# Designed miniproteins, single chains, continued (2): the designs that were tried, part 14

Each design is a single chain, and the fold is of that chain. pLDDT is the mean over its residues in the fold that is shown.

## One batch from the design tools (miniprotein)

Design m4454
Fold by ESMFold2-Fast:
Structure m4454 (fold): chain A 87 residues (1-87)
Amino acid sequence: MKIYLPESFYQLTEEEKARLEKSLDEAIERIIEWVREKHPDLTDEQLEEFREKLRKIKEEALNDPSMIPTARALRFIGEAIDLELEL
């Protein structure tokens, strides 16, 4: 069930969407750096595949109309953790 908040809580302005996307892009680069340090046996190709999967998770989270912006960020973090645990 959706928590009934004002409609504006579910809609991102262009500025808010850009800020969230930038924050998630920065998070992806930090995750990749950490994964590279934790798993030095991974090839550049495997790291790029992992980055591509993180970008896909980002796009899905950003475009989820059922979630407020904070919930979208938390969804990205949860799915990114699950993906890293499979390495």
Scores: mean pLDDT 72

Design m4455
Fold by ESMFold2-Fast:
Parts: sequence; structure tokens; C-alpha cells
Structure m4455 (fold): chain A 83 residues (1-83)
Amino acid sequence: SMEEERKKIIEESFEILKDPKASMEEIAEAVNKLIEAEPDEEEQEELIKILRERGLSDEFIKKVADALVIRLSTGEFVEVKAP
């Protein structure tokens, strides 16, 4: 049930990230929900790919990558602010 909830959060967050109408605030919220849900390696690669394809800055993408490393290595959650 926890794994099913994790997958649901990840799927719903990816839908927001792929929505061309999503605001920068909604993008940041979806990114933070994904990071908190502890994405696997394939989900992490898909996240970075979507952010790049959406045209987000290298600086924002680096903050997301850094927050993922912190979350997955330490268990700490560092919020990524809207771009």
C-alpha cells in the first residue's frame, strides 16, 4: 500500500510536469512531491529529462539534482523553490 501510494504520487507529479499549462508554482510543487516520494533511478532520469525538455534553467535542474542526492543519501528533504 505504501509502494502503491508512492507510485501514484510519482505518476500524478509527472502529469503536472508534462502539462504545458502548469504554472511555475505547480512545477515546483510537483518536483518537491517527487523528491519527497524517493524516486528510483529510472524515475529520476525521467524527471531531469522532462525538466530539460520543458526548457527549465540549468541552475533550477541542478537544484533539483542536489535535492534528490540529499533526499536519497541522508533522508532529509530540502524544498526546491519555484524557478
Scores: mean pLDDT 87

Design m4456
Fold by ESMFold2-Fast:
Structure m4456 (fold): chain A 67 residues (1-67)
Amino acid sequence: SREERAREALELLEKAGVAEVLGDHALADRLIQEAARLVGVSVETARRALEAAKKGDVERALELLLS
């Protein structure tokens, strides 16, 4: 379902956040692009969802991925 894909995309974004903390920006960018592709949103929207997730706002992250 679309919601299942959004949760899978969120998991990819959480991995991207970890990659950023470890300094692996190439891996982070790949994961963000993969998340965006999975749910059919722009890379910019996926980056906004990652920002929401970093703040602990999982509900807002999912809302962005479902837009």
Scores: mean pLDDT 88

Design m4457
Fold by ESMFold2-Fast:
Structure m4457 (fold): chain A 91 residues (1-91)
Amino acid sequence: SDEEVSQEISELTKRVKELEKKVKEGDKKAQEELVELYIEYGELMARMGALEIALELYRHAVRLAEKYNVSKEILERAREGVRRLEEELAR
């Protein structure tokens, strides 16, 4: 439902703000969690049909993953999201 989607977006936005504070303090776990959260946000937007917004969220996840030198697995998940959405939008 629209209410459930709005609540999920609200919770994701709140978690981003909380993680950004820890990331600024140099928390490596928070840096990886922030990248994972942007991937989750991108997945939610893609599921809702907001493909251009989803693509930008995955691109942001890739930039953060590279900036914070997160695990290769997380970086590759973000890159795969970009690839899939670029292919979908090219149709």
Scores: mean pLDDT 85

Design m4458
Fold by ESMFold2-Fast:
Structure m4458 (fold): chain A 93 residues (1-93)
Amino acid sequence: MEERAKRAREAADRAYEASQLIKEGKLTVDQGIDAIEEAVYATALAFGVDEETARRIAKNVGDILKKRYKTPEEVAEAMERAAESARIAADSL
């Protein structure tokens, strides 16, 4: 549990950093979405979700980001909010 919570916090922090790098033009939207998918996956595992379901949830979040947001700036802002939410969830463990 404690190890999974730590990994979830670290993944959320990396996803937040990825959102800032997209805003700076230093990271692609696809690379940033991969970071968010890993943060969601790590958080789901920390809450006791099985690996297959956790990967499915993470993939669905990534797909939503790709469908709803049309500019790198909008994607980065959505990712920043998602990373903050994942960090709050991980800190609750």
Scores: mean pLDDT 80

Design m4459
Fold by ESMFold2-Fast:
Structure m4459 (fold): chain A 64 residues (1-64)
Amino acid sequence: MPSDEEIDAQAQRLVDSVELHTKYKLSPEERQQVLDDLRTALRAGDVDAVRKTVSDALDLAEKK
C-alpha cells in the first residue's frame, strides 16, 4: 500500500500534468478539490476513480 507521502506526490504530479497539458492553471479552490479527490481515489486503490477525477479536471480546464 502506498504511504501518505507517496499518495500526496502522485496526486500532485497528476494535477501538475493536467495544468501542463491544458496550459491552464486551476484556481486554488479547483486545485484543492482535485487533490482531495485524487488522494481519496489513490488511497482506495480505485484506478477508475483516479481516471474519472483526471478526466473531469481536464474537461474543467479545457472549458476555461
Scores: mean pLDDT 78

Design m4460
Fold by ESMFold2-Fast:
Structure m4460 (fold): chain A 69 residues (1-69)
Amino acid sequence: RRATREELEEAKRRLAEYLVEKTGLPESVAEQFAEWELREAAENPGDLRTLAERLGVSVGTLRRLLSLL
């Protein structure tokens, strides 16, 4: 399955919403943190699986989305 920029933006938005709910951060700050977490996960294969579970996507989908960053 081919990743799209739309899927990447949706994943970032979903992670930002999760961060707002769990930490109470402003949406703009949560969006920056979401992008940072996605980039960090790209460098660590172990974190990819955990992050994919949080976003409700497969590891393969998440890996392809990270290639668009």
Scores: mean pLDDT 69

Design m4461
Fold by ESMFold2-Fast:
Structure m4461 (fold): chain A 70 residues (1-70)
Amino acid sequence: MEEKRKELLKKKAEIYEQKANDYTSEANDVYNRLKKEGKLDEAEKKTSELNQKAGFYRAKALYYKRKIEE
């Protein structure tokens, strides 16, 4: 039962890590697009919002990785 729980937590961590990476990638794309349009303030704001979401999911991934040690 504990090993099965560790497997599920590991998959959860992988899912959240992937979400974090997806938001980071989207932030880079949005930043480059808006910067090219001369909207640097919007680029910085939108990138900050997306990176904040990426950080949130990365923190969740770390939480589940720590739970695997239990």
Scores: mean pLDDT 83

Design m4462
Fold by ESMFold2-Fast:
Structure m4462 (fold): chain A 103 residues (1-103)
Amino acid sequence: LTPEQKFLRLIFDKFAEKAGKLIRELEKQGEFTKAAQIRTVMGALQMEVTLMLTDPRLEPKSIEEAIELLTSVVKREAAKLEPDLQEKVLRILEESIKEALEE
C-alpha cells in the first residue's frame, strides 16, 4: 500500500471502531432498526474503501485526496440515513480523521 492508502485505511479503521460503538449504543437503547441501518452503510463503505486500496485508478494521490475521497463516500452513504444518524456518522468521521492525523 502507498502512504496515502495506509492513511486512508487508518482513518477507516478508526471510523469502523467508532461506528461499532454507535451500533452498540443504539442496540442498548432498543433502536435495533437504526443499528441495522448503520450496519448496512458500513458494509457499503467497506466495499468502497477496498476498491480505493486495490484499484490503482481509485488510488488517492495525496493525504488530502484520501480525506476527500473517504468524506465524499461517507456523506453519500450517510445521506440514506435519518438526519440524526447522518449527523452522528459525520461526527464519527471527523473524529476519526483528527485521530489519524495525530499519529
Scores: mean pLDDT 86

Design m4463
Fold by ESMFold2-Fast:
Structure m4463 (fold): chain A 74 residues (1-74)
Amino acid sequence: MKSLEELIEEAAARLKATIAPGELAEETIKVDEFTTVSVLALRRADGSVGLIVTIETTLPDGTIVEEIRTRRVE
């Protein structure tokens, strides 16, 4: 089974390949019954890509934990 990081990197690569300057695209991945990842990519006018990754995990007690990661790539 692919790791969480591998799933995020693969989604980011797919989104980067499809978006033109000024466009954005999102992919949502259900990793398991408790973990969902959303990857949002935006290509800027200078050609760089911004990524926003949201990881949502539901703990056994019903608590929802959200982590947001941002990254700029050329």
Scores: mean pLDDT 79

Design m4464
Fold by ESMFold2-Fast:
Structure m4464 (fold): chain A 100 residues (1-100)
Amino acid sequence: MAHESRLEMFRKDLEEFKHSSEQEINGALQEGKELGKQQFTNTMSELVKLLLESDDEQAEIVSELMQELLEKVRTDLGIDNKELLELSREAAERAIKALK
């Protein structure tokens, strides 16, 4: 019961983070595509850090949110899968450097 309640709180916190991050990315995108890409990379870097620090159940929730954010950004920025992969790689490298 305690673990289940903590996992539900984690999910709610992550949904709030998703909502805030989507607004930040949309705001940056209004100023320019490159700023939108940069904000997406910053957001994805934070999610990768969280994923690396998560247990298996938390990691599943983080992975689901990461997939939703990738699909939204691909649509909103009008970028192809190759560019999306490059931005995701940059985010992962930034997260790994921040943890070391």
Scores: mean pLDDT 78

Design m4465
Fold by ESMFold2-Fast:
Structure m4465 (fold): chain A 94 residues (1-94)
Amino acid sequence: MKFIEEEKEEIKSIGDLPEEVVTGIAVLRAIRAGELTPEQAREILSKIPLFSEEEIEEIVRILENRDEESVERFHELEERIQERIDKELEKIKK
């Protein structure tokens, strides 16, 4: 939880971003850094309207099994989540 809170503060300092977007970016950074447990991911992501239940379950599964197959699956999921964040940012800017 500390890592995510610190990342959220850093991201907020970059600009006026919605709470959901800030939390989403912080979670992605925590996953990349290996600072997010499967339990934390499930709890935090379930509160963000940008992620579906299926995406949350996939992230949790990847975090539970960080093998070669999970790394490839993680990269695909990361791109999908990033596209959703970018789409939400475009909505806000326009």
Scores: mean pLDDT 69

Design m4466
Fold by ESMFold2-Fast:
Structure m4466 (fold): chain A 62 residues (1-62)
Amino acid sequence: SIADEAQRLGKLWKTDPEKAAALAAELARRLGLDDLVPLAEQGKTDSELFNRTLTALVVRGA
């Protein structure tokens, strides 16, 4: 589910940023978050915009 992948992304972000970037890009594409795809592909998954989106997904998934 999207919630499970968002949680996994959050953990991966802290331990393996490169894998986090790849997962983030796929999640962004599936959710229609086109603005986040270039940021995720460049490994900028710690950006404020990306963090706000991840937080919204986690909150919605709870």
Scores: mean pLDDT 71

Design m4467
Fold by ESMFold2-Fast:
Structure m4467 (fold): chain A 103 residues (1-103)
Amino acid sequence: MLDEEVERARELKEQAEKLLNIAKSLGATDAVINAFEKAVEYAEKAIQAAETLKDDPERALREVRRYVKGAESYLKAAQTGLDNFLKNRKKEIEERVKKLLEE
């Protein structure tokens, strides 16, 4: 149970870090970048809680679950923000292409 939650935290951290790097490379908004950074931070706190609370498995499980939920929430918000950013950028590119074709 605890090991499964820790593995979930590691998966969330890896996903958030990969998307954070993509968001930064694309020049995403500070709000989107901050949300991905918070997702990474919460995932790291979940992993750390499992390590620091190893002598209290019930408390470790509660803290890990709390941080995992936080990481999932921030990751979802960040993904939504990134999707909106990409949608807006696509519209700008389409308008530029249209202007070039309307010679």
Scores: mean pLDDT 85

Design m4468
Fold by ESMFold2-Fast:
Structure m4468 (fold): chain A 80 residues (1-80)
Amino acid sequence: ASEAEKAALAAVFDRYLDLVEEYERKRLLGMGVPQEEVDALLQRQRREARREGRRLIETEDVRELLQQVERATAQLEKAL
């Protein structure tokens, strides 16, 4: 995959993670979880997701991943 394609995938993946964080923050706060605990949990989850995302970009089909992440992002935007 080109550098531009990898950069595009990384950008879409970061957008996806931003939406996941927004969704999970609203859910956890709505359940009465303290804000400090929510912040710590989401920071850890994002770090883990970024590590896995970097691995997938290097080992998987970048075009297929881009389409998959774009679809997941669109679905999550509709859920918010």
Scores: mean pLDDT 80

Design m4469
Fold by ESMFold2-Fast:
Structure m4469 (fold): chain A 64 residues (1-64)
Amino acid sequence: STDEVLREAAERLERLLDEGRWTRERAVQIYREALERVPDEDRDRFHAEFQRVLDRLWERQQAL
């Protein structure tokens, strides 16, 4: 499901941040791999939710 794809992508992004391996290229790769698994009807929702995940991770990084 799209929600499961989003959860897995969020976990991968969090792991990159926690390991100090965060790069724009790696985040974009995770996004593209996840998008391939999302049906066309859910793409707009996926974009919005993925952006919310990125915003949340950015806020967490700033709090450190």
Scores: mean pLDDT 81

Design m4470
Fold by ESMFold2-Fast:
Structure m4470 (fold): chain A 74 residues (1-74)
Amino acid sequence: SEEALKEEAMERLRGLFAQLADPALSEAERRALGAEIYRIIEELKEKLSEELFNEFVREADAELNAAGAELKAA
């Protein structure tokens, strides 16, 4: 289902966001992670309805902002 695809994509993004927090990553590894994130979002855009895709983007943005705020608040 579309909801299952959204949930799977969100879990994958959370894993990639966690990897991006690693200060030992090389520039090449950071670019590769960014490309993977972009690929997931593009695939999901083609598979989900506009409504579910917009919901996914809002959820992903909120998770990224929360992670960024947590890192800054340390």
Scores: mean pLDDT 77

Design m4471
Fold by ESMFold2-Fast:
Structure m4471 (fold): chain A 98 residues (1-98)
Amino acid sequence: GPAPPPAPPLSEEERRELERLVREIRELLLEAHILLGMLRMKASMDPSLKPEVDELEEELRRLEERFREAVENGDIEALREVKRELERLIRRMEEILK
């Protein structure tokens, strides 16, 4: 069958929103990776934390995959959802590190 039509081009305002969200999410991903490194160190001293840290690592990996796909598709709403879920993940990581 014929290929699906390409997505319509983004407006100037939508393109600026996309670029802003991509920058913000990249900063949050960097923060999450730093926190994950700290959590792995904490889990090395307290093995009871390992299952929770492994779950957080898998959740971060899935969010990175969703971010990549949302950028490839120009999906602004998906990027907003990824940002919200990353902010929630970071809060969970910070609570464990207290």
Scores: mean pLDDT 87

Design m4472
Fold by ESMFold2-Fast:
Structure m4472 (fold): chain A 97 residues (1-97)
Amino acid sequence: MGLDKEKVEETLAKIDEEDIKRMLEVIEEIAKEDPELAEFLRRLLELIVRLAKGEMSWEEFLEGVKEIALELIDHYKLPEEVKKQVEEAFEENLKQI
């Protein structure tokens, strides 16, 4: 499971203010049942917005997403195998930069 840089960049170019608002509304609904998950999603949305504005490099974006994913795995106490799979997937994408 890797993030395709070109595909992500094309998708980000199509994200408008209305899309960001809809994402935030979904996060607020999630916050009613799981405020911790909502906080991880807000952090992810902030990274997406910063990347879309050119305020963040692709490498910095991947590192940020990796950190959020690993913290989420640790928070929900998912198996160590899942953590290793996530680390390996991000390592493969970072090697392509």
Scores: mean pLDDT 73

Design m4473
Fold by ESMFold2-Fast:
Formats: sequence, structure tokens, C-alpha cells
Structure m4473 (fold): chain A 96 residues (1-96)
Amino acid sequence: DVRELALEALDAVLEAGRALLRGDVEAARAALEKAREYAEKLRELGAEEEAQRVLDIVDVVEEAIAALEAGDVKTAVLKAIAAIVAAIGEKLELEK
């Protein structure tokens, strides 16, 4: 089910954002890899739009990781929060 895969991908993105807010870059990277795997499976099912929405949020989390690794904690936190909000918004749309 495309909806179930999209929800799993969004849950993985939420876990990545939460891990970054804890300063756990390794957990964030593991969660992002899981989100990318679900996005690839969505594309295999022809759900290109859902896959792209997940990948757009993954890119924001990647930017947050890059900012944190550069020592820009403020940018990292703001981008992590933005990714969490975006993932929650997408999840709410899918649950209706």
C-alpha cells in the first residue's frame, strides 16, 4: 500500500529530526537511509509525487546534519524543526 509506505518514510524522517535535536548524528543518518529506502520503493510502485515529497524533507535533514557538523547549531536546530513540521503535515494529509 502506497499510503503505508509513505507513512513509514515520514516516520523515519521524524525519527531523523528527533535524533538531530538530541545531537545524535549517527541515529539521524540511519533513519535517513531508511527514509530513502522507502522513497525508492514508492518510486518502484509509481508513486513519484509521494517519493519526491519524502526526498524533499530528507534534503532538509541532510542540510541540518551539514550545519551541525560545521558547528552551526542554530541552523541545524531550525532545519531539523522545519523537517519535523513538514513530515507531520504530510502525515496528517495521508491519514485523512
Scores: mean pLDDT 87

Design m4474
Fold by ESMFold2-Fast:
Structure m4474 (fold): chain A 69 residues (1-69)
Amino acid sequence: MKVVLNGLDDANAAAGKDPREGAILGVLITRHGEPVELEEEEYEKEKKRAEELIARQAATGREAARALA
């Protein structure tokens, strides 16, 4: 099955139900452009990579905040 993302509208809709899902979709759209068409297997891999990227960005943000304090 293909997963089709039509840009920020899909990400915003997902964020309304789950902010974490919206953030993941936003990263996918940013990396691949709009629209994004992925096979189910590819979508799962990219989703996992996006989740890791979000976690790293959160960690980096905390370090930057500590450096500014």
Scores: mean pLDDT 62

Design m4475
Fold by ESMFold2-Fast:
Structure m4475 (fold): chain A 110 residues (1-110)
Amino acid sequence: TSVVKAHLAAIGAGELAKRASEEVLEGLQGILDWIIKNGLSNQLLYGPAGLAEVAIEVAKELGVEKALEPFEKARKSLLPTESVPPLLEGIKIIIDEVGLEKFLKTLESL
């Protein structure tokens, strides 16, 4: 979670990171780790919008359709202050529905 908090602070979203639950931040860290591990670091050039593209695939795989709308909003947003809140909302929706462990295992299966 500290790496995600540092990343969000670097892109100007540190205040938003402080308001997120630890489970949501762990979910976001999982997305970041998955991108790096799979050599897709170019997704990070899009900031939180790039993270939202990966999160959309997790939501589809898990069938959590209500998370798709906030992730699409995050993907289409140009500013971190506009993209981070819906990204965190979508991750929270998935974790509330299926739990953090299932979210992270689904990332590993992508």
Scores: mean pLDDT 73

Design m4476
Fold by ESMFold2-Fast:
Structure m4476 (fold): chain A 66 residues (1-66)
Amino acid sequence: SARDEALRRAALEAVLQALKLGQQLGVKPKITVEHLPDGTARVTATAGDTTFEALAPREVADALAA
């Protein structure tokens, strides 16, 4: 669905923003996943002191953190 595509895009964008910032700061971004009780997961991508968060289906979130 369009909503599922929007969630996947937002999660990918959060990771890409952390990768871009990590490149600017010279640090490797850290990606973590928290499984939520509603069947989604929170993707947290951190570069230096900056954190980007998004929701995704668990399978997508796990793939982004692999």
Scores: mean pLDDT 83

Design m4477
Fold by ESMFold2-Fast:
Structure m4477 (fold): chain A 111 residues (1-111)
Amino acid sequence: MTTDELIDRGVDEMLKALEANDLTAMRKAALDMFREFFKENPNATTEEIIDVVLAMLDRIAARVKDPEKVRTAAEVIATALKEYMILENVPLTDIEKVLGALYDKVKELLA
């Protein structure tokens, strides 16, 4: 599976959960996507992780026009990614950099 195919599948699963108002299912979809990404890319750089997150947000914003739903999806992505990065002992400064890029992108998309 390509990274693009993995992101498309993950976003589709997250958006199905969002329409059902199932935050638990949405977090699971995000976590499952990140687990598969890191399994296929065990040496992924902070920049590559940022690229994946920004691609997810672009795909969500293209499909979801409600700004509150975009914010909800972004918070779920942020939570799942932060939990995963903490579990994998990623340095706090790298976690902050990834989350900062995520929130900057959300601000740009909702402007």
Scores: mean pLDDT 84

Design m4478
Fold by ESMFold2-Fast:
Structure m4478 (fold): chain A 78 residues (1-78)
Amino acid sequence: MVLALITITAKDEEAARKAEEKAKELVEKAGGEVLDSHVEGKVATIVARLPSEEAAKKVAEEVSKLPGVESVEVQVKK
């Protein structure tokens, strides 16, 4: 398991909240666990445990395809 910080920048707060919910769903589908999630303005932050760095990158890629998502950043710590 790796610890991942996923930062999502969206066009507005509504898009950020929708991206947060979808990212949480995608983390769970990847076999991970959401430890914390937060939305502040147009930025959503998810802290998750994931089975691999590759799993974290796949979650970020899927989130980046969502309407209103401008960028996704992933930081992984072993």
Scores: mean pLDDT 84

Design m4479
Fold by ESMFold2-Fast:
Structure m4479 (fold): chain A 67 residues (1-67)
Amino acid sequence: ASREQQAEAFRAALRELRLGSEAFIEDLAATVRSGRYSAAELAELLYQSGLLDEAQREALIAAVRAA
């Protein structure tokens, strides 16, 4: 999948999980789009920071894998 497709899948999954504000979600999607972090790396960082539980982390990774 393209970086843009991965960023959009990540953004959509964050919205479905209702994680943070729209501005926060867009900032995370922009980070994936920039290539600074992959979606999987960013999901892991959010999990390690306590912003995601294990089920939410797995859901984000699965959504990006499907894109």
Scores: mean pLDDT 81

Design m4480
Fold by ESMFold2-Fast:
Structure m4480 (fold): chain A 88 residues (1-88)
Amino acid sequence: MTEKELLELALESALEKAKKSKNKEELEKYILASGETTAALLGLAEVKVKKEGDIATIEISHPNEDVVTVITLDLKKKEITDVEIKKR
């Protein structure tokens, strides 16, 4: 999988999980993930990808922000399993 294919998969999964979210916290988490993956696909954010077996981790950061959005993907299920905001 290319970086673009991973970002497109993350965006699709984020939007589907946002639509199916049962609470405000889950909804806000996946809306954030969809926004950050969109910014990355448009070249407006820095992207770092790490692959370990069937798990891919995407770190998305903006040049003027002290935070990194970390999206974890299960490549077998083709879905986001976690979204975290970390200070860099």
Scores: mean pLDDT 83

Design m4481
Fold by ESMFold2-Fast:
Parts: sequence; C-alpha cells; structure tokens
Structure m4481 (fold): chain A 88 residues (1-88)
Amino acid sequence: SELEKLEEERRKLAREIVEKLLRSWAEVMRELAEEAKKAGREKLAELLYELAERIERGDPEALAEAFRIFALLVESGYNFDEVEKKLE
C-alpha cells in the first residue's frame, strides 16, 4: 500500500541522515589521525584511522570510543602524547 511505501521511505531517509553524520565523524577522525601522525604518534594515528573505517561501517562501539578520544583531547589540551598514553 501507499502507507507502507511512505513508512519505508521514512526509514530510508532516517538512515541517510544518520549515515551523513557517520561520514562526518569519520572525516574528523581521519583529520585527527593526520595530525597525530605529524606529531609522531603513529599508534594513535592508526587507531583513529581504524575508528574512521568502523564508524563508516556503522559500528556503534566505534562512536563511543571516538567520543572518549574527543574528551581526552579536550582534557589534555590537545596533547596527542598524553592521549596515546591514556589509551594504553
């Protein structure tokens, strides 16, 4: 029925909106990874690249970990060395 089609389109639009957010978060993770790499923090950079890929795949645990890393960056005054040590 037309109602069933509208409900399916609503679910598709919701998925599209969320996936747009996930792509945005993955982009931020990759930008942070490049900065971590420039700072000589290869392990942190690798983790951030891996989180970007997991976020794009829709892994909800990766979103929680990304948020934790953002919190650690803010708390450390954007000190990649301190963040990498706290993740060990």
Scores: mean pLDDT 86

Design m4482
Fold by ESMFold2-Fast:
Structure m4482 (fold): chain A 76 residues (1-76)
Amino acid sequence: SMPSADELRAMVVAGLDKLLKTKPKNKVSFSVGARIASMALEWSGHPDLGALYLQGAEAALKGDDATVEALRKQVA
């Protein structure tokens, strides 16, 4: 069965919270994974969540924690 919208939102919040605590050691592998996760969210009927997560992941890789925090609050 597909995850609920609430479960997917909680997963995105947890992912962004983790990025605020620690940056990925392999940024290239993480970037590919974030893009795949974004596409999976879009394909599961949640394109807005997918776009938001990808934006947050890209901001985190640039060290833009303010954008990550703003997006995290928007999803929570």
Scores: mean pLDDT 85

Design m4483
Fold by ESMFold2-Fast:
Structure m4483 (fold): chain A 92 residues (1-92)
Amino acid sequence: LEEKKRRARELAREAGKAYAQGKVEEAQELNEEALKIIEEVKKTESEKEVLIVLGEALIGAAEGLAEADPSLKAETEAAIAKIRAKIAEIEA
């Protein structure tokens, strides 16, 4: 599960960066790879684990977007904080 969380976050982060840079096709391919990991988790894990992996992917996407477009840093940091809080709530 930890490996899948990390991989989904990394793929989503690269997708966010590519999207912000106007590389839409590359961003779509990276996002599809992240979604494949989420689908694999859906087949083997509970809904709780699926939501956690999805949350990590969303954090990755926000981080990637902010790295490519610093003007979005405040908005993405706020979104990341909310997602992390929700993951912690689900894990409790």
Scores: mean pLDDT 79

Design m4484
Fold by ESMFold2-Fast:
Structure m4484 (fold): chain A 73 residues (1-73)
Amino acid sequence: KEEIVEKVLEYAKKNGYDVEEAANYLAHLLMQAGVPLEEAKEKAEKFKKEVEKLIKEGVPKEEAIREAAEKVL
């Protein structure tokens, strides 16, 4: 779980914290870990909504991505 969170953060940093790309990468990592496609998609959508919520609440993008990933895993 911790290694997935760190991989999502590293990927996001390379892509300017693009939330959509981070969510797609999270789904990819979950599928690689054996999570079914539909469940991986649901977790990625929850992740995206949680990141957007945290950013609106004033949380910095990097921290929002970390917290959202930890919450959905």
Scores: mean pLDDT 82

Design m4485
Fold by ESMFold2-Fast:
Structure m4485 (fold): chain A 65 residues (1-65)
Amino acid sequence: SLQELLRQQAILQARILVLQSEIYFLEKYHPNDPQAQAQAQRSQQELAELQRQLATLEEQIRRLS
C-alpha cells in the first residue's frame, strides 16, 4: 500500500541521515586516522546502497500517486 511505502521511505531517510552524520564526524574530527578513513569508506558504500533503494522506492510511490 502507499502508506507502507511512505513508512519505508521515512525509515530509509532516517538511516541515510544517521550515516551522513557518521561520515561527517569521522572526516571532520579524524581526518588523519586510517581506521576512521576505512570506516567512513564502508559507511559511504552503505549510504550509496540506501540512496539507490530510496530512489527505487520513490519511483514506486510516484507510480501510485
Scores: mean pLDDT 88

Design m4486
Fold by ESMFold2-Fast:
Structure m4486 (fold): chain A 72 residues (1-72)
Amino acid sequence: DSKYDSLVQQINDYSKLASRSSPGAAEEYLKKAKELADELAKDPKYKPVADQMIQQAEKAYEDAKKRYEEEL
């Protein structure tokens, strides 16, 4: 399913960007990843994958915040 593949790729890309960014930029990338995951979750078939991807994006954001705080 090309729509599914596109959404999954975009969510993964934003999560990777979040992990490599400052906390402020990471927050914006997390927001975009969650918006795309919410779109994916509208189909109950893909909700478990969307939920997992949201958790991964949230972890990427927390990892970025922790790295920034530890570097201070």
Scores: mean pLDDT 81

Design m4487
Fold by ESMFold2-Fast:
Structure m4487 (fold): chain A 113 residues (1-113)
Amino acid sequence: MLTNEEKAKLEILKLVYEKVKPFLTPEQQARVDELLKRFEEAAKTDKEKFDEIYNEIFDVLTEAADQLPEEERKKIYEILKVAHRAILEAETNPDLDPEELVERAKKEIEKVM
């Protein structure tokens, strides 16, 4: 069963990917799609691998941002910053409702877009 932290991390990553996807190349999109699939499977079976794949997804998104023009890069960095803050809240408060955390992150990301 997924913890509140794992649920928040998964839903926040999906939200970030949805918003960032239009800025990614087809090859970068394919890589993130494969990593998200592995992330969902790891969440069910292997907590250590879950965190490893989580970090790899953020690395791919950061590398993708670095290849973009300044305006698009700034938007992606702000989206990633919102995601990192929300995930830190999930990690520090295990009783926090993951749905409320994801909703707050979504509203903050919409202000950047």
Scores: mean pLDDT 77

